# Designed miniproteins, single chains, continued (4): the designs that were tried, part 74

Each design is a single chain, and the fold is of that chain. pLDDT is the mean over its residues in the fold that is shown.

## One batch from the design tools (miniprotein)

Design m14571
Fold by ESMFold2-Fast:
Structure m14571 (fold): chain A 56 residues (1-56)
Amino acid sequence: GPMSAEQAEAAAKAALALPTKAGQLAAGRMMVIDGERAGSEAAVAAGRKALEEAGL
């Protein structure tokens, strides 16, 4: 099922905790892609925020 807002926030935190910027960007991009495919606006928003904080 779609991610809740709380699950999306936790996943974004985990993405930003990855030790490399490349890993952070890959995780953030996957959150946006998966969120759009699942119709989860919370996951898309959290993934975009993670990408911005990772420097995209």
Scores: mean pLDDT 75

Design m14572
Fold by ESMFold2-Fast:
Order: structure tokens, then C-alpha cells, then sequence
Structure m14572 (fold): chain A 66 residues (1-66)
């Protein structure tokens, strides 16, 4: 079974892919907020969760641009 941490990371990746496909800002924001909540539930602090989301988004954006 996927951990809360793994699910949070995957939602951040999904949000990044959806944004690249022209999804609405509201839908992207909902996925990122769900990612944040899962990471907090996994035991990360607000700062750690935001840093991890930013890193995952940047890495996925780089992958999509290549």
C-alpha cells in the first residue's frame, strides 16, 4: 500500500502535469492542497511539506520540458 508521503508526492506530480495540460488553476490548487495535507498527516512540518512540494513540482517541470 502507498504511504501518505508517497501519495502526497504523487499528487504534487499530478498537479504539475495537469497544469502543463492546461487544467484550471482551481483544480491544480486543490491537488496541491491535498498533497500538502497528506504530507502534514505523514508527519512533516508546514515548512518541510512546502519545501518538498516545491522540489517535486520543479523536478516534474524539468522532466516535462526535456
Amino acid sequence: AASLLERGIELAREATRMAAQGASSDKVAELLEQSRKLLLDAGLSETEAQKLISQVVAEEQERLAA
Scores: mean pLDDT 84

Design m14573
Fold by ESMFold2-Fast:
Parts: C-alpha cells; sequence; structure tokens
Structure m14573 (fold): chain A 64 residues (1-64)
C-alpha cells in the first residue's frame, strides 16, 4: 500500500509507478514506511533511486 506521508515520499512512489515498474513503486512505498519519517535529503534520493539512481539513493538511505 502507498504511504501518504511527506510530499517527497509521494513523489518517489508516483515516479516509480510512472516508470512502469510496480516493483519499484512498492519498494519506494515500503522504504518510506520503514523509515517512518524521511528527511528532505532522503526523500529526494529515494525518488532518484526508483527513478534511476539506485546506488546513490541507497547509500543516502543507508546512511540516514
Amino acid sequence: MIVSRGDAALAATVGGQFAGNIEGAMGASLEADRKGDLTPEEAGELARKYGGNADVARKVAELA
């Protein structure tokens, strides 16, 4: 299910869906939910991760 918390977290989830990747959209939603609260930096990197910059986004998410 989509976690409707934070504008950036929603953007990451929507981005994954428009990429035509249901797995990416679910991953973004689950990762946002797992963190509970995303910092603006983490939310932006999460959007990049499920949009095309997986390594950078993952490293930022792991560090936060």
Scores: mean pLDDT 51

Design m14574
Fold by ESMFold2-Fast:
Structure m14574 (fold): chain A 90 residues (1-90)
Amino acid sequence: MVVEEAKELLRKAVEAFKAGNYEEAEKLLNKAAELLAKNPEAAEELREEIKRALEEMLLLEGVDPEEARELAERATEELIELARRVAEAE
């Protein structure tokens, strides 16, 4: 199911980021974002997982915890809004 695939991609992206493999992490994040942008229901269901993954990666890059939380929330909302707009255009 799309939810499980996207969740696995997000988990692998965080693992790659923790390993210092930033190119692989970005590739996995882009793949997850593309999948979620085509599936607004899955994006809503994974809202907390997306936010946590982004926040954790920002913290690993040395972003301040408050700023990391705000940026992760913002990016998650933008992704979900994009998914809704893509679904409406179909």
Scores: mean pLDDT 80

Design m14575
Fold by ESMFold2-Fast:
Structure m14575 (fold): chain A 99 residues (1-99)
Amino acid sequence: VKEKIEELIKEAEKNNDPRRIFAARVLLLFYEGKSFEEIKEELRKLGDKYNAQEVADAAIKFLEKLKERGEKIVIPEDATREQLERMIDFLVKEIEEIL
């Protein structure tokens, strides 16, 4: 699963799609079992790296809403590429609604 998410990050980077880059990065960080605080810190750094601070801020705001609801993103160990792409599409939509 990790390798599939990393491939999706690389594809988003090739397409210069910051919303999709951040969505896939969020998915990877949840898969790695990072805390909300660790994910927010990494997203701030990635905002600088990709020169996409507004997208990073929107992703962080989405995470704060998720935390307030007591929810988190759970990725199955056997997740297919199609399932991962659907999760990324969901996250892209959430980021876009905040932007």
Scores: mean pLDDT 83

Design m14576
Fold by ESMFold2-Fast:
Structure m14576 (fold): chain A 69 residues (1-69)
Amino acid sequence: MSLSAEEVLEKLRELIAKDDASNAPHIQIAVKELLELGADRKDIEPLLREALKSKSPAIRAAAEQALKL
């Protein structure tokens, strides 16, 4: 099944809200998919800034790397 940019954006929100370190690689994958689908960086950036406030070092690192994509 193909996901729309809006569906991937919602999935990214859920991953960040769950704040589970095991999902850190999925944050980077979701951002990569969003950029490939032509999603606007201004809609992605606030979610990644939220992830940077995580207590998990893995999630913060994933958000920092995703911001560089």
Scores: mean pLDDT 80

Design m14577
Fold by ESMFold2-Fast:
Structure m14577 (fold): chain A 56 residues (1-56)
Amino acid sequence: SDVNLQVGLHDLELSREELLALLAQPEEEQIAFFQETFGLSRERARRAIANLRALV
């Protein structure tokens, strides 16, 4: 099933497989993904990651 999440001012739509692949990466790579893709600060990226982990 797909996961829908509001991340800052952007909606994040990921398949469960894509979400699990992202969460399998090192924390720094996950943070970098959210910073580069959505323009989030490090702290906001970490909160987004924590929220996504709670959904799986």
Scores: mean pLDDT 71

Design m14578
Fold by ESMFold2-Fast:
Structure m14578 (fold): chain A 64 residues (1-64)
Amino acid sequence: SAAEEAQLEALRENLVREIRHVKETKGKEEAKEVAERYIRHLRAQGVPEEFIRALEEEVRKVLE
């Protein structure tokens, strides 16, 4: 649904923002650990794999 799509998009934006903030304040290593922890949690919750893949790609670009 449009509401579910909007919620997932907001979640993606918030997670990417948090990972970027951790990278800027604590460094790449800590940011990578936080990102991996979130992705693992989202998989455990049954979030669609297409969303997780898109999130992983965006996080990867932020961490480079």
Scores: mean pLDDT 84

Design m14579
Fold by ESMFold2-Fast:
Structure m14579 (fold): chain A 79 residues (1-79)
Amino acid sequence: SDAELRERAERLVEEARELLRRLREGKVSPQEAWAGLERLAAELQELADEYGSDHPIVQETARELLGIYVEAAELLAAQ
């Protein structure tokens, strides 16, 4: 259902934002942060496989996750 997809998508984005926060606070290494983001990207692929890659919620979640990747990369480049 769309409600179940939205709940799973929101949880995935929240996990990614928390990982970025821990990276900013020095509570997780760059390697651990990238490994976590790769796992979340795999979970996004599972959502795409179940609900369709063209689903609006899947597409929006992919854009949000990409934004988090960019912020993580910029944070690491500044160090």
Scores: mean pLDDT 86

Design m14580
Fold by ESMFold2-Fast:
Structure m14580 (fold): chain A 88 residues (1-88)
Amino acid sequence: MEAELERIKSALETLEEDLEQMRAKVEDPSTSVEELQQLKDGIDYALPVLEKLLESLTDEELKKRVEELIERLKELKKEIEAKIKEKT
C-alpha cells in the first residue's frame, strides 16, 4: 500500500509537470489546431482515469492533489476548446 502511494505521488508529479508544459503550448499563438486537438484528446483520456483513481484513494492528501489536478485539466480543456474555435 505505501509503495503504491509513492508510485501514485511520482505519477502525479509527472502529470503536474506535463500540465505546465501543456499550458505553455496553449498560450503559444504558434501552436497549431492539430496540436491543440491532440492536447484536448489527451485530457479527455486522462480525466476518466483520474476520476476513477480518486474513487479508489483512501489517502486524503492524495485525494486533494488528484481533485486539484482534475480541476486544472478541466479548465485547460475549456481554454483549448476556445482556442480551437478561434482558429477554425
Scores: mean pLDDT 81

Design m14581
Fold by ESMFold2-Fast:
Structure m14581 (fold): chain A 68 residues (1-68)
Amino acid sequence: MVSDLELEKAMGEITAGVLKLALEKAGKTEEGRKLLEKTYEELEAAKTPEEVKEVRTKAVEEADKILA
């Protein structure tokens, strides 16, 4: 069925969407959109589940920096 890589990418896409919504609600609509686009590009480029987890972690860290 779904590979581990595909499952991790799906979770990464969900994370990116949630972060975009959180940033939009905080008045950071432009930053949220850019973070979403960048994260989607990095998820597409990721070739292993470990790379996807790193992309997810970086997205959360960048969102925290924008919200600070």
Scores: mean pLDDT 81

Design m14582
Fold by ESMFold2-Fast:
Structure m14582 (fold): chain A 112 residues (1-112)
Amino acid sequence: MIKKFGKAKTLSGEEYDLYVDVEKMKALIDEVKEKGTLKIERPFGNSLELKLEGDTIKGKVKDTLSNPASPAVIEVTLKIEGDTVTFEGKVIEEPLYNGEFTIKEAKGTVKL
């Protein structure tokens, strides 16, 4: 099931709506809660490192898929309150070039 959960702003200043597959988000949250951490390395795709800290999941996404020549690093925070997930994303390492489509900041809330 796909739901709108927030908005993103790119480094170029464009804004767009964010959508999430709720079942995939539930599976991700459940895995991080079970293991305390999740690390997925993809040399030619997006890499993900997440850690559970209380009721909050924090981590980093390396966006190699959008810019393989200079991948951005985005810090993500997912706060879990019952069935509600509030997320924030912020670029912490900008691409050296071709960054116009890279997310600068993102935020939103979704009920699972």
Scores: mean pLDDT 76

Design m14583
Fold by ESMFold2-Fast:
Structure m14583 (fold): chain A 89 residues (1-89)
Amino acid sequence: SALEAEIEELRRELMETTVRINDVFLEIKRLAPDLWERLRKEGKSNDDIVRAITEEHKTPELEKLAAEYEELVKRQEELIKRIDELKKG
């Protein structure tokens, strides 16, 4: 059905978005590994860790990666919500 095709396409985009989030997160971790480990031990979420690293180690590279991470997380949340709404209808 058209609905099933739409859900399948959104699921593919969600998978691609999730992979890119992980790639960007690992790039940020590589740039500030010691600070990342400390924040992880403090129980900070991935989002909080990314924000804290970017604020502490302000470089153009980290600012670009953090902006991409925030955009990807927002897109992931939007895709999950759209899939859930389509499944409930």
Scores: mean pLDDT 83

Design m14584
Fold by ESMFold2-Fast:
Structure m14584 (fold): chain A 97 residues (1-97)
Amino acid sequence: GASEAARRAGLVEEARRIDELTKKANDAMTQGNLKEAAKYYKELADIAERAADRTGSPELRRFAEAYRNLSKAYEAGAQGKLDEFIEYGKKAAELLR
């Protein structure tokens, strides 16, 4: 996962933050709070993007794009925009393949 990619790049503190935010996103999803999940995926995308910029890691760049699409998907889901939820979710799934 993204935290393992960050650890391989020597970014131990970023990896810990990714693990913590991933747990918060999963908790929000378990509670049906799509808006809160979108917020945590946005923070995950921002961390992974900065990590990719610093290290040149293609894997971290791919995770940043995946988290960005998940944030957009869950934000659309929270607004009842099912088509956008599905579209962004598919883009995230392709990036995590």
Scores: mean pLDDT 89

Design m14585
Fold by ESMFold2-Fast:
Structure m14585 (fold): chain A 73 residues (1-73)
Amino acid sequence: MITPETIARAVLVAYRAGVSPEGIANAVRTLAKEAGLEDKADEIAQLTRDLVEKGASPEEIARAVREAVEAAK
């Protein structure tokens, strides 16, 4: 079962592992689709990419992604 917290944790892990902004966004898109949020997966992935490219902290990115996934349910 994929929760908003699971997706947020994946963002933290990928960011700290040095995965590219595109790679982190693609991971979020895949997890959002698996969570049943296909219609919002691209929007959530784009939000993730924009925040990573702006240099937001991994904690800020994880929070924003969690909130976006929660709102999309």
Scores: mean pLDDT 81

Design m14586
Fold by ESMFold2-Fast:
Structure m14586 (fold): chain A 67 residues (1-67)
Amino acid sequence: MKKKKIKQTKEPIKPEEADYSPISFEDLNGKKVYYIKELNVIVTEEDAKTYYPDAEMEELGIYKKKK
C-alpha cells in the first residue's frame, strides 16, 4: 500500500466517522440518509429536511444495518 491515491474526498461521507442521530433504527434501516457536517451526524432525508432545512447535507444513500 505504498502509493498516493488519497485526494478525492470520497471519505467525507463515512458513517463510521460520523455519528448518526439516535433515531429509531427502523427509520434508518433501508432509508435514504444524509450526512450533515454541521452536526457531524447522519440522518434520514425526512429528518434532515425537517430539522435542518437550511443546512447543507450530503446524500449518502441507503443506510444498511448488518448484524
Scores: mean pLDDT 59

Design m14587
Fold by ESMFold2-Fast:
Structure m14587 (fold): chain A 91 residues (1-91)
Amino acid sequence: SEDKKQTVKNLKSGKFVAPESLKEILTKLALAKILFPDGFESDEEFFQKAADYILVYSPDDVIAIFYNMAPKSKKQEAEDIVNRLITFVPA
């Protein structure tokens, strides 16, 4: 959506610190992918699971976590991940 595209654009202009609860949720999802690789047969499935948590929490918080967790050399890929997450979130 247009609004979510604008949110991604605005994220680049500053630093955002996400709540610890969101970090815990995303950490658990990443751990689940490691422990049960066959449970996530594609990156698309992983992003769909992550997007489900955006429906409960602020999209800005989840977006900030992904962006901030990325190493400097992978910031561009983090933006791609964010854009993909938005695709799985309705409206």
Scores: mean pLDDT 55

Design m14588
Fold by ESMFold2-Fast:
Structure m14588 (fold): chain A 79 residues (1-79)
Amino acid sequence: MISRLVSQLVGLMLRAMSEGNDDLVRLLQARFRELDRIDAQKQEALARGDQDEVARLTQQLLDALEASLAEARRLEAEA
């Protein structure tokens, strides 16, 4: 599930770059930085063996991916 959403965001980034949609490129760069931060927190929880926190952060990452994809598609439609 997560890998499919990431692939869709990467696809939008490549399309935005090809079309010169600078606003979408900037949004996606900011969203990727935030997703990296959530993933870093998940890796720390995994290293501690905190399975409940890993599950919570995995859901947070999924929610953030879906929200980012929805926002990116809205901006793409406006371009």
Scores: mean pLDDT 81

Design m14589
Fold by ESMFold2-Fast:
Structure m14589 (fold): chain A 60 residues (1-60)
Amino acid sequence: SNEDILKATKKTFVKISDVIDEYIKRLQQSSPEQHPDVEKEYKKEIEKVHQEFKKELDKL
C-alpha cells in the first residue's frame, strides 16, 4: 500500500541521516590519510541501507 511505502521511506531517511552523522564524526576524528577508508565504509553503509530499502519495497 502507499502508506506502507511512505513508512518504509521515512524509516530509510532516518537510517541515511544516522549514517551521514557517523561519517561526519569519523571524518572529524581521522587524519586526511585515513579519509579514503572512512569514505569506503560510508559508501558500504549507504549501499546496505539502499539494498534493505529495495528488499522491503519488493515485499510490498
Scores: mean pLDDT 87

Design m14590
Fold by ESMFold2-Fast:
Structure m14590 (fold): chain A 74 residues (1-74)
Amino acid sequence: LSPAEQIAHLRAQLAFYREQLAQETDPELQAQLQRLIDTLEETIKALEAGEDVSELGREIDRLERQIAQLRAQQ
């Protein structure tokens, strides 16, 4: 994917997770969703600056896995 395509994809994910956070009542899930949103925003800024986002991408994957685990507990 080009940087522009990556940014468009991340912005779509950001909008999706912001909507999930708005509907979420579990405080642990709210905290993890907020961390994911913050990391997505940081990743978009880094991509716009032409920086490597490999580490940020791994952090996003970890946060998504943690959120999935917490949802399985509901």
Scores: mean pLDDT 84

Design m14591
Fold by ESMFold2-Fast:
Structure m14591 (fold): chain A 68 residues (1-68)
Amino acid sequence: KEEEEILEKFNKMQDLLVEKEKAGEKLSAKELKDFLEAHKKLHIYVNGMNEKEKENAEKEVKKILEEY
């Protein structure tokens, strides 16, 4: 369930950035960095082989997504 909540928040962030791009707005360096980091951490959390790395990735992605 925690995984589903994180995925839902990530999708919301992605949708917000996509709508911003569709409106002709250029994404900020912070927005691009946050999206790339969240995507990378989410991939480790969902598909990672190492439990400690997955736990760290979960904490880090949650922190990034809290801003969105």
Scores: mean pLDDT 81

Design m14592
Fold by ESMFold2-Fast:
Structure m14592 (fold): chain A 100 residues (1-100)
Amino acid sequence: HMEEQRRREEALRAVDEAVEKLDAYIKKMTEASQRARDAGDRGAAAAMETVKENLEALRKHIRELVERDPSAWPRAIAMADSAIKVAEATLKEVERHLAA
């Protein structure tokens, strides 16, 4: 039971952290997309916008999932982590392109 309780508290914190990370990447993607648009790079802007929309949709979905079923948090965390990895890779590629 202590293990279960600890897992639950860790889960709630992990979900909050995942949401904050999603928000941070959404802001970075938005900023990079804006720079791409300002530079006239419509392709880069569109790619960033797609990833950003996916992150925003996932953030809302995660909140709804955990609110409706607290036991779904492991799935929510896994989904957030995967999406963040994709966003991180995309952001690095675009940032390198814009910086170079």
Scores: mean pLDDT 77

Design m14593
Fold by ESMFold2-Fast:
Structure m14593 (fold): chain A 94 residues (1-94)
Amino acid sequence: MSPQEKEMAALDREAMERLAKAKTEEEMLEIVEETHRRFEELLERYGATALLYQLVGIFYQEVADYARSKGWEKVAEYARKLSREYTQKANELA
């Protein structure tokens, strides 16, 4: 695993652990927004690749599914939007 992939996987894991502990939809949304900024910083630092965009897209799809399972529609829709955006960016680079 490259240093970029390793750092991204660590951020994904940290974010999912925080999301699992979120007690409100608003708290979960704040975690998603913070995580989005951190992913963008990593992509700017290392350079965006199709693989890195795909990994971000997969993360947000998992977040959307989890939020939907809790009935947290605002987070689910926001995460679904981000998942589609990053999947599109990945396809454009592939």
Scores: mean pLDDT 85

Design m14594
Fold by ESMFold2-Fast:
Structure m14594 (fold): chain A 65 residues (1-65)
Amino acid sequence: MPEASEEQRKLVLELIATTLKNEGKPLLTEKDEVLADARKLTVEELVEILEEYIKELKEKAKEAK
């Protein structure tokens, strides 16, 4: 399968970090560990994570308005 673009990996990495922080879970010790994990993700897995994040944003936006 084709690898995710650098921009997609950055976005997913930020989403993962934000999600872990919001859940109160300890982040991986190093940012490069998160990057290494993200590199193992397929394009399909990255898209699924993005879709879940978009869904959450839509729900929160509806509550805010």
Scores: mean pLDDT 57

Design m14595
Fold by ESMFold2-Fast:
Structure m14595 (fold): chain A 95 residues (1-95)
Amino acid sequence: DKTEELRKRIEEIYRKISGKSPEEQRALFKPIDEEIEKLLGVKLTPAELATVRFLLLNGLADLEQLKEIVLELKKIKDPQERAKLLQQIMDELLK
């Protein structure tokens, strides 16, 4: 199960990042962030990657659901409207 594999890897990194600089934190997440982008078929902003990691870590979305979410985000050209849609999706998943 690729979703569960990614979730466990994200959880392990979060346990190790305490006391590390922002640059060290980015370096630790870089391999998994690149794998997520490859699996989803899209390039994501750092904020979008953080949101995807949050959704995976908390079991709020699997990889199939994330593929649908990123396809919807790609339809929106305005970064501010894209961020609003992402927040609406987050709010719905947290209900």
Scores: mean pLDDT 81

Design m14596
Fold by ESMFold2-Fast:
Structure m14596 (fold): chain A 99 residues (1-99)
Amino acid sequence: HMEERILERAKASPVMTPEEWELIERVLAGDREAAIELLKRAAEMGYPTGKLGLEAVEKGDWERALRLARELVHNFLIAQILIDIGDEIDKEIEERRKK
């Protein structure tokens, strides 16, 4: 239920496409193909967790691979929420200084 609340808040942000949200939801549901896609993207961007997750897939350690993919999703959702909160605070500060 915590992940559902985090997803609902993150989906309110216009930063990601519906297709990207579908990928995240599939990873949280334990979809192995979605987990590989996310881990591959993370590895290509230089995130160590992506590389470690792909190594787990190659070894057949799906428990580790899915756990690492979920950690990437959780880190992304937290970062997205923090960005949204920061933007809202900055806007309020600007409005208060403006008047």
Scores: mean pLDDT 71

Design m14597
Fold by ESMFold2-Fast:
Structure m14597 (fold): chain A 56 residues (1-56)
Amino acid sequence: MVTVEEVARMSNRQIADLFGVSQSLVSRMRRRQVPGSEVDGLSENAQRAWGLLRLL
């Protein structure tokens, strides 16, 4: 299991590979450019990534 601190130090590629999502989605999540309605439609792994990245 990864912590918020570990995710903060990871590249977009490393996060994308870990959660099985695209690097562009990780970049949008880091910039908080993903609306809540889009999050509800994401895979469970993508929602977990958002849960960590939104705390940064």
Scores: mean pLDDT 75

Design m14598
Fold by ESMFold2-Fast:
Structure m14598 (fold): chain A 85 residues (1-85)
Amino acid sequence: SPEDKLSQLIGDYMSLILSGELTAEKALDIVNRFKSLFPDLTPEQREEVIRIMENLANISSLQDSEKSKEIRKIVEEMREELKKM
C-alpha cells in the first residue's frame, strides 16, 4: 500500500540520518522516491513528506550545492501540486 511504502521510505531516511551515511546523492534518491509516491498520499502525508524533503535539501547543501538546489526544485514542484487539492 502507499502507507507501507511511505513508512519504508521514512525508515530509510531515519536510518541514513542515524548512521551518518546520508549523502547528497542518497538524499536526492530518497526525494525522487517521495515524489513518485506523492500522488497516492493523503494531504497530511504530503505535508510530512515536503517537510522531510526540505530537511534533506538543508543537509545536502553542506555537501553538494547543485544537488541541494535540485532537491529544492522538487520541493517547490510538490508544494504547487499540494495547492491544487
Scores: mean pLDDT 80

Design m14599
Fold by ESMFold2-Fast:
Structure m14599 (fold): chain A 68 residues (1-68)
Amino acid sequence: MAAEEEAQRREDIALLTQAAVEGYARVDLKSPRMRYVETSTREEAMRQAVDAINNIQMGKPGGYGVAP
């Protein structure tokens, strides 16, 4: 459902942003393209999070998040 897809996308974005700030070594996402974000440095984590967020935002509704 559209609401489920939107909730998933918002959750993925929040997790990626938090991971970049807190330096998580790995964040499990339900997105088919980004199941995890590996970080070796805070700068690298931020870059990966920004790239992932941009891709999710550009993916349009239902493009990323919940796989059928």
Scores: mean pLDDT 52

Design m14600
Fold by ESMFold2-Fast:
Structure m14600 (fold): chain A 69 residues (1-69)
Amino acid sequence: MIPTPEQLAFASEIGAEMYREASKTLSKEDAQKVGIAAANAALDNHDKPKEEQRKAAEEAAKKTIEKIK
C-alpha cells in the first residue's frame, strides 16, 4: 500500500525527467505541473510493473500539457 523508497525514487526520477522535457517548451510553473502530475501517476501505479508506471506518468504528463492553454 505505502510505496517503498525504491518506488518513490523511481516516480521522482520519472517526474524530474518529464519536468526537464516540458521546461524546454513550457514555463517553469507549467513544467512543474507536468512533472508533479507524472510523478503522482507513477506513485498511484507503484504496485504495477515499471513499464506501466512510466506509461501512466507519460499519459498524465500529456493530459497536463493539453490542459495548459
Scores: mean pLDDT 81

Design m14601
Fold by ESMFold2-Fast:
Structure m14601 (fold): chain A 64 residues (1-64)
Amino acid sequence: PLVTLRIVVRDREGRVLLERTVTVPADDPEGILRALEEARREAAERTGLPLEDLTAVGLTTRVE
């Protein structure tokens, strides 16, 4: 099945820097990890903050 993830990237203060939605296979943990890492990298590039100061979390919003 496919899952739709809402990915949110926050800084150390909990401020939301980036939100995106991606659809990935539920049985593809590497695809999920890649999506989280890409979101963190994009937030770092946009803000100039170190990658280590950023946390990406994914919430499953739909299952197909």
Scores: mean pLDDT 80

Design m14602
Fold by ESMFold2-Fast:
Structure m14602 (fold): chain A 79 residues (1-79)
Amino acid sequence: MLPKEIQEEMDKLKGKEGTLPLTELVKRELERAGRSDAESLAKSFEGITDPVELYNMLLSLPGIGNETAAYIILTKLKQ
């Protein structure tokens, strides 16, 4: 189960889901954070179907906080 804080951030973002594919969205955020491995790392996220696993992986990345993680998860769930 996703933490309540993430569910609240996702609720704030309803109707503002990303229009980009999940891989492209994750890649852009990783490039913004200065990651040279952004493309290969973003591809690894394509296989993640569990929102809790995706949340934990996103929070392990430098520069990704609850708001960014919520946006990526919401976009994944809408695809």
Scores: mean pLDDT 70

Design m14603
Fold by ESMFold2-Fast:
Structure m14603 (fold): chain A 67 residues (1-67)
Amino acid sequence: MKELEEALKKVEELTEKLNKTAPVTVHAIDGQIFAGLAGDEEVVAAFRAAAEKHREKAEEIAKALEA
């Protein structure tokens, strides 16, 4: 969980900064969030590892990663 939380925090911080610069990024946000997760193998591994512990929460995150 700790690694998942740390990875999510980094993604959130980056996403928040991007959103402040370009708030109208519903389509771009989806691409930016996904790009961040895909570019960060550490985030992907953390989500997979946490999937067993937090099935429901991990599934929601994994879905975004799959896209």
Scores: mean pLDDT 51

Design m14604
Fold by ESMFold2-Fast:
Structure m14604 (fold): chain A 100 residues (1-100)
Amino acid sequence: SVDDVKHEVEVLIELFIELLKANKAPQELLDEVEKEYKETKEKLNKAKSVQEVLDIFKEFLQKVKEIVEKYKEQLTPEQLKKVEEALKEFQKFLKELEER
């Protein structure tokens, strides 16, 4: 259902934010990702189709990539690797949802 896909996307974003916190990401990076998630959550609540949820999630992923690039020099090599691995898993999940 649309609501099931919304919940799956929200859980994944929340797990990503927890991963960033666990790896001690810069507070400014965390603040920008949490702000984008708040806006994304409002859009997800209004979404009426699976396609709208996927488009919203796609936009969120693009914004997170831009935030990571902006703060890249403040990340240690290990932190950057963990974030890039998480973004790769997000891309894989998006593709899996699009193929359902």
Scores: mean pLDDT 85

Design m14605
Fold by ESMFold2-Fast:
Structure m14605 (fold): chain A 110 residues (1-110)
Amino acid sequence: SMKEKKEKLEKEIKALAAKLIRLAKELGDEDTVRYYEALLKKLGLSDKEIEELVKDEKVQKEADKIVKEKEKEFSEGEKEAIKSEKSELEREYTKYNLVLEKLLKELEEL
């Protein structure tokens, strides 16, 4: 049970971080790209595996599904933070970051 929960969370975190690398690249946020690449390396991925994960459309779709399920758990404050963003891309970026933060917290609490 605990091992299965950890493996599921790590897989979900990897998918979200890969999607966030793509969104950060579109926003020109190179510091955030480096941050999520470092996170994926800490989770045991090589530079090549990260590059393949970021380009994988199936991984992108899995990230989108995870966010759609987790957005139901957002507080009113988190919803307001998302709505306060100036563009659809920035709203998506903030939403995915908030979900990743929730998953990282769940992993640390295991």
Scores: mean pLDDT 87

Design m14606
Fold by ESMFold2-Fast:
Structure m14606 (fold): chain A 91 residues (1-91)
Amino acid sequence: ASEAIRKGKNAKTIDEAIEAIKLALQAVEQGYYGGALSAIRNALKVIEKNAKTEDEKEAIKLLHQAIDALRQGDYDTAIELIKEAIEKIEK
C-alpha cells in the first residue's frame, strides 16, 4: 500500500504509472483499499496528461470505473477493471 502510493506520486511517465497501478492491484487483492485508491488516482493523472493512443484513452475510462467500484466497495469489479486497464496500456 505505502509503496503503491509512493510510486504513484513519483510517476512521471506512463510506464511508471503502470508500475504503480500493478502495485495498487496487489493492494486491493490484499484488502488495502484506501492505499490502492490513492495510488490509482495518482497514476491516472499521469496517464491522462500523457495519453496519445485509443488504448491509453480506454485505460483511462477503465481506471475511472475502477475508482468508482472501489468507492462503492465492489472490490471484485475493481480488480477486473484494473487488470483490463493494464492490458490496454501495455500494448
Scores: mean pLDDT 82

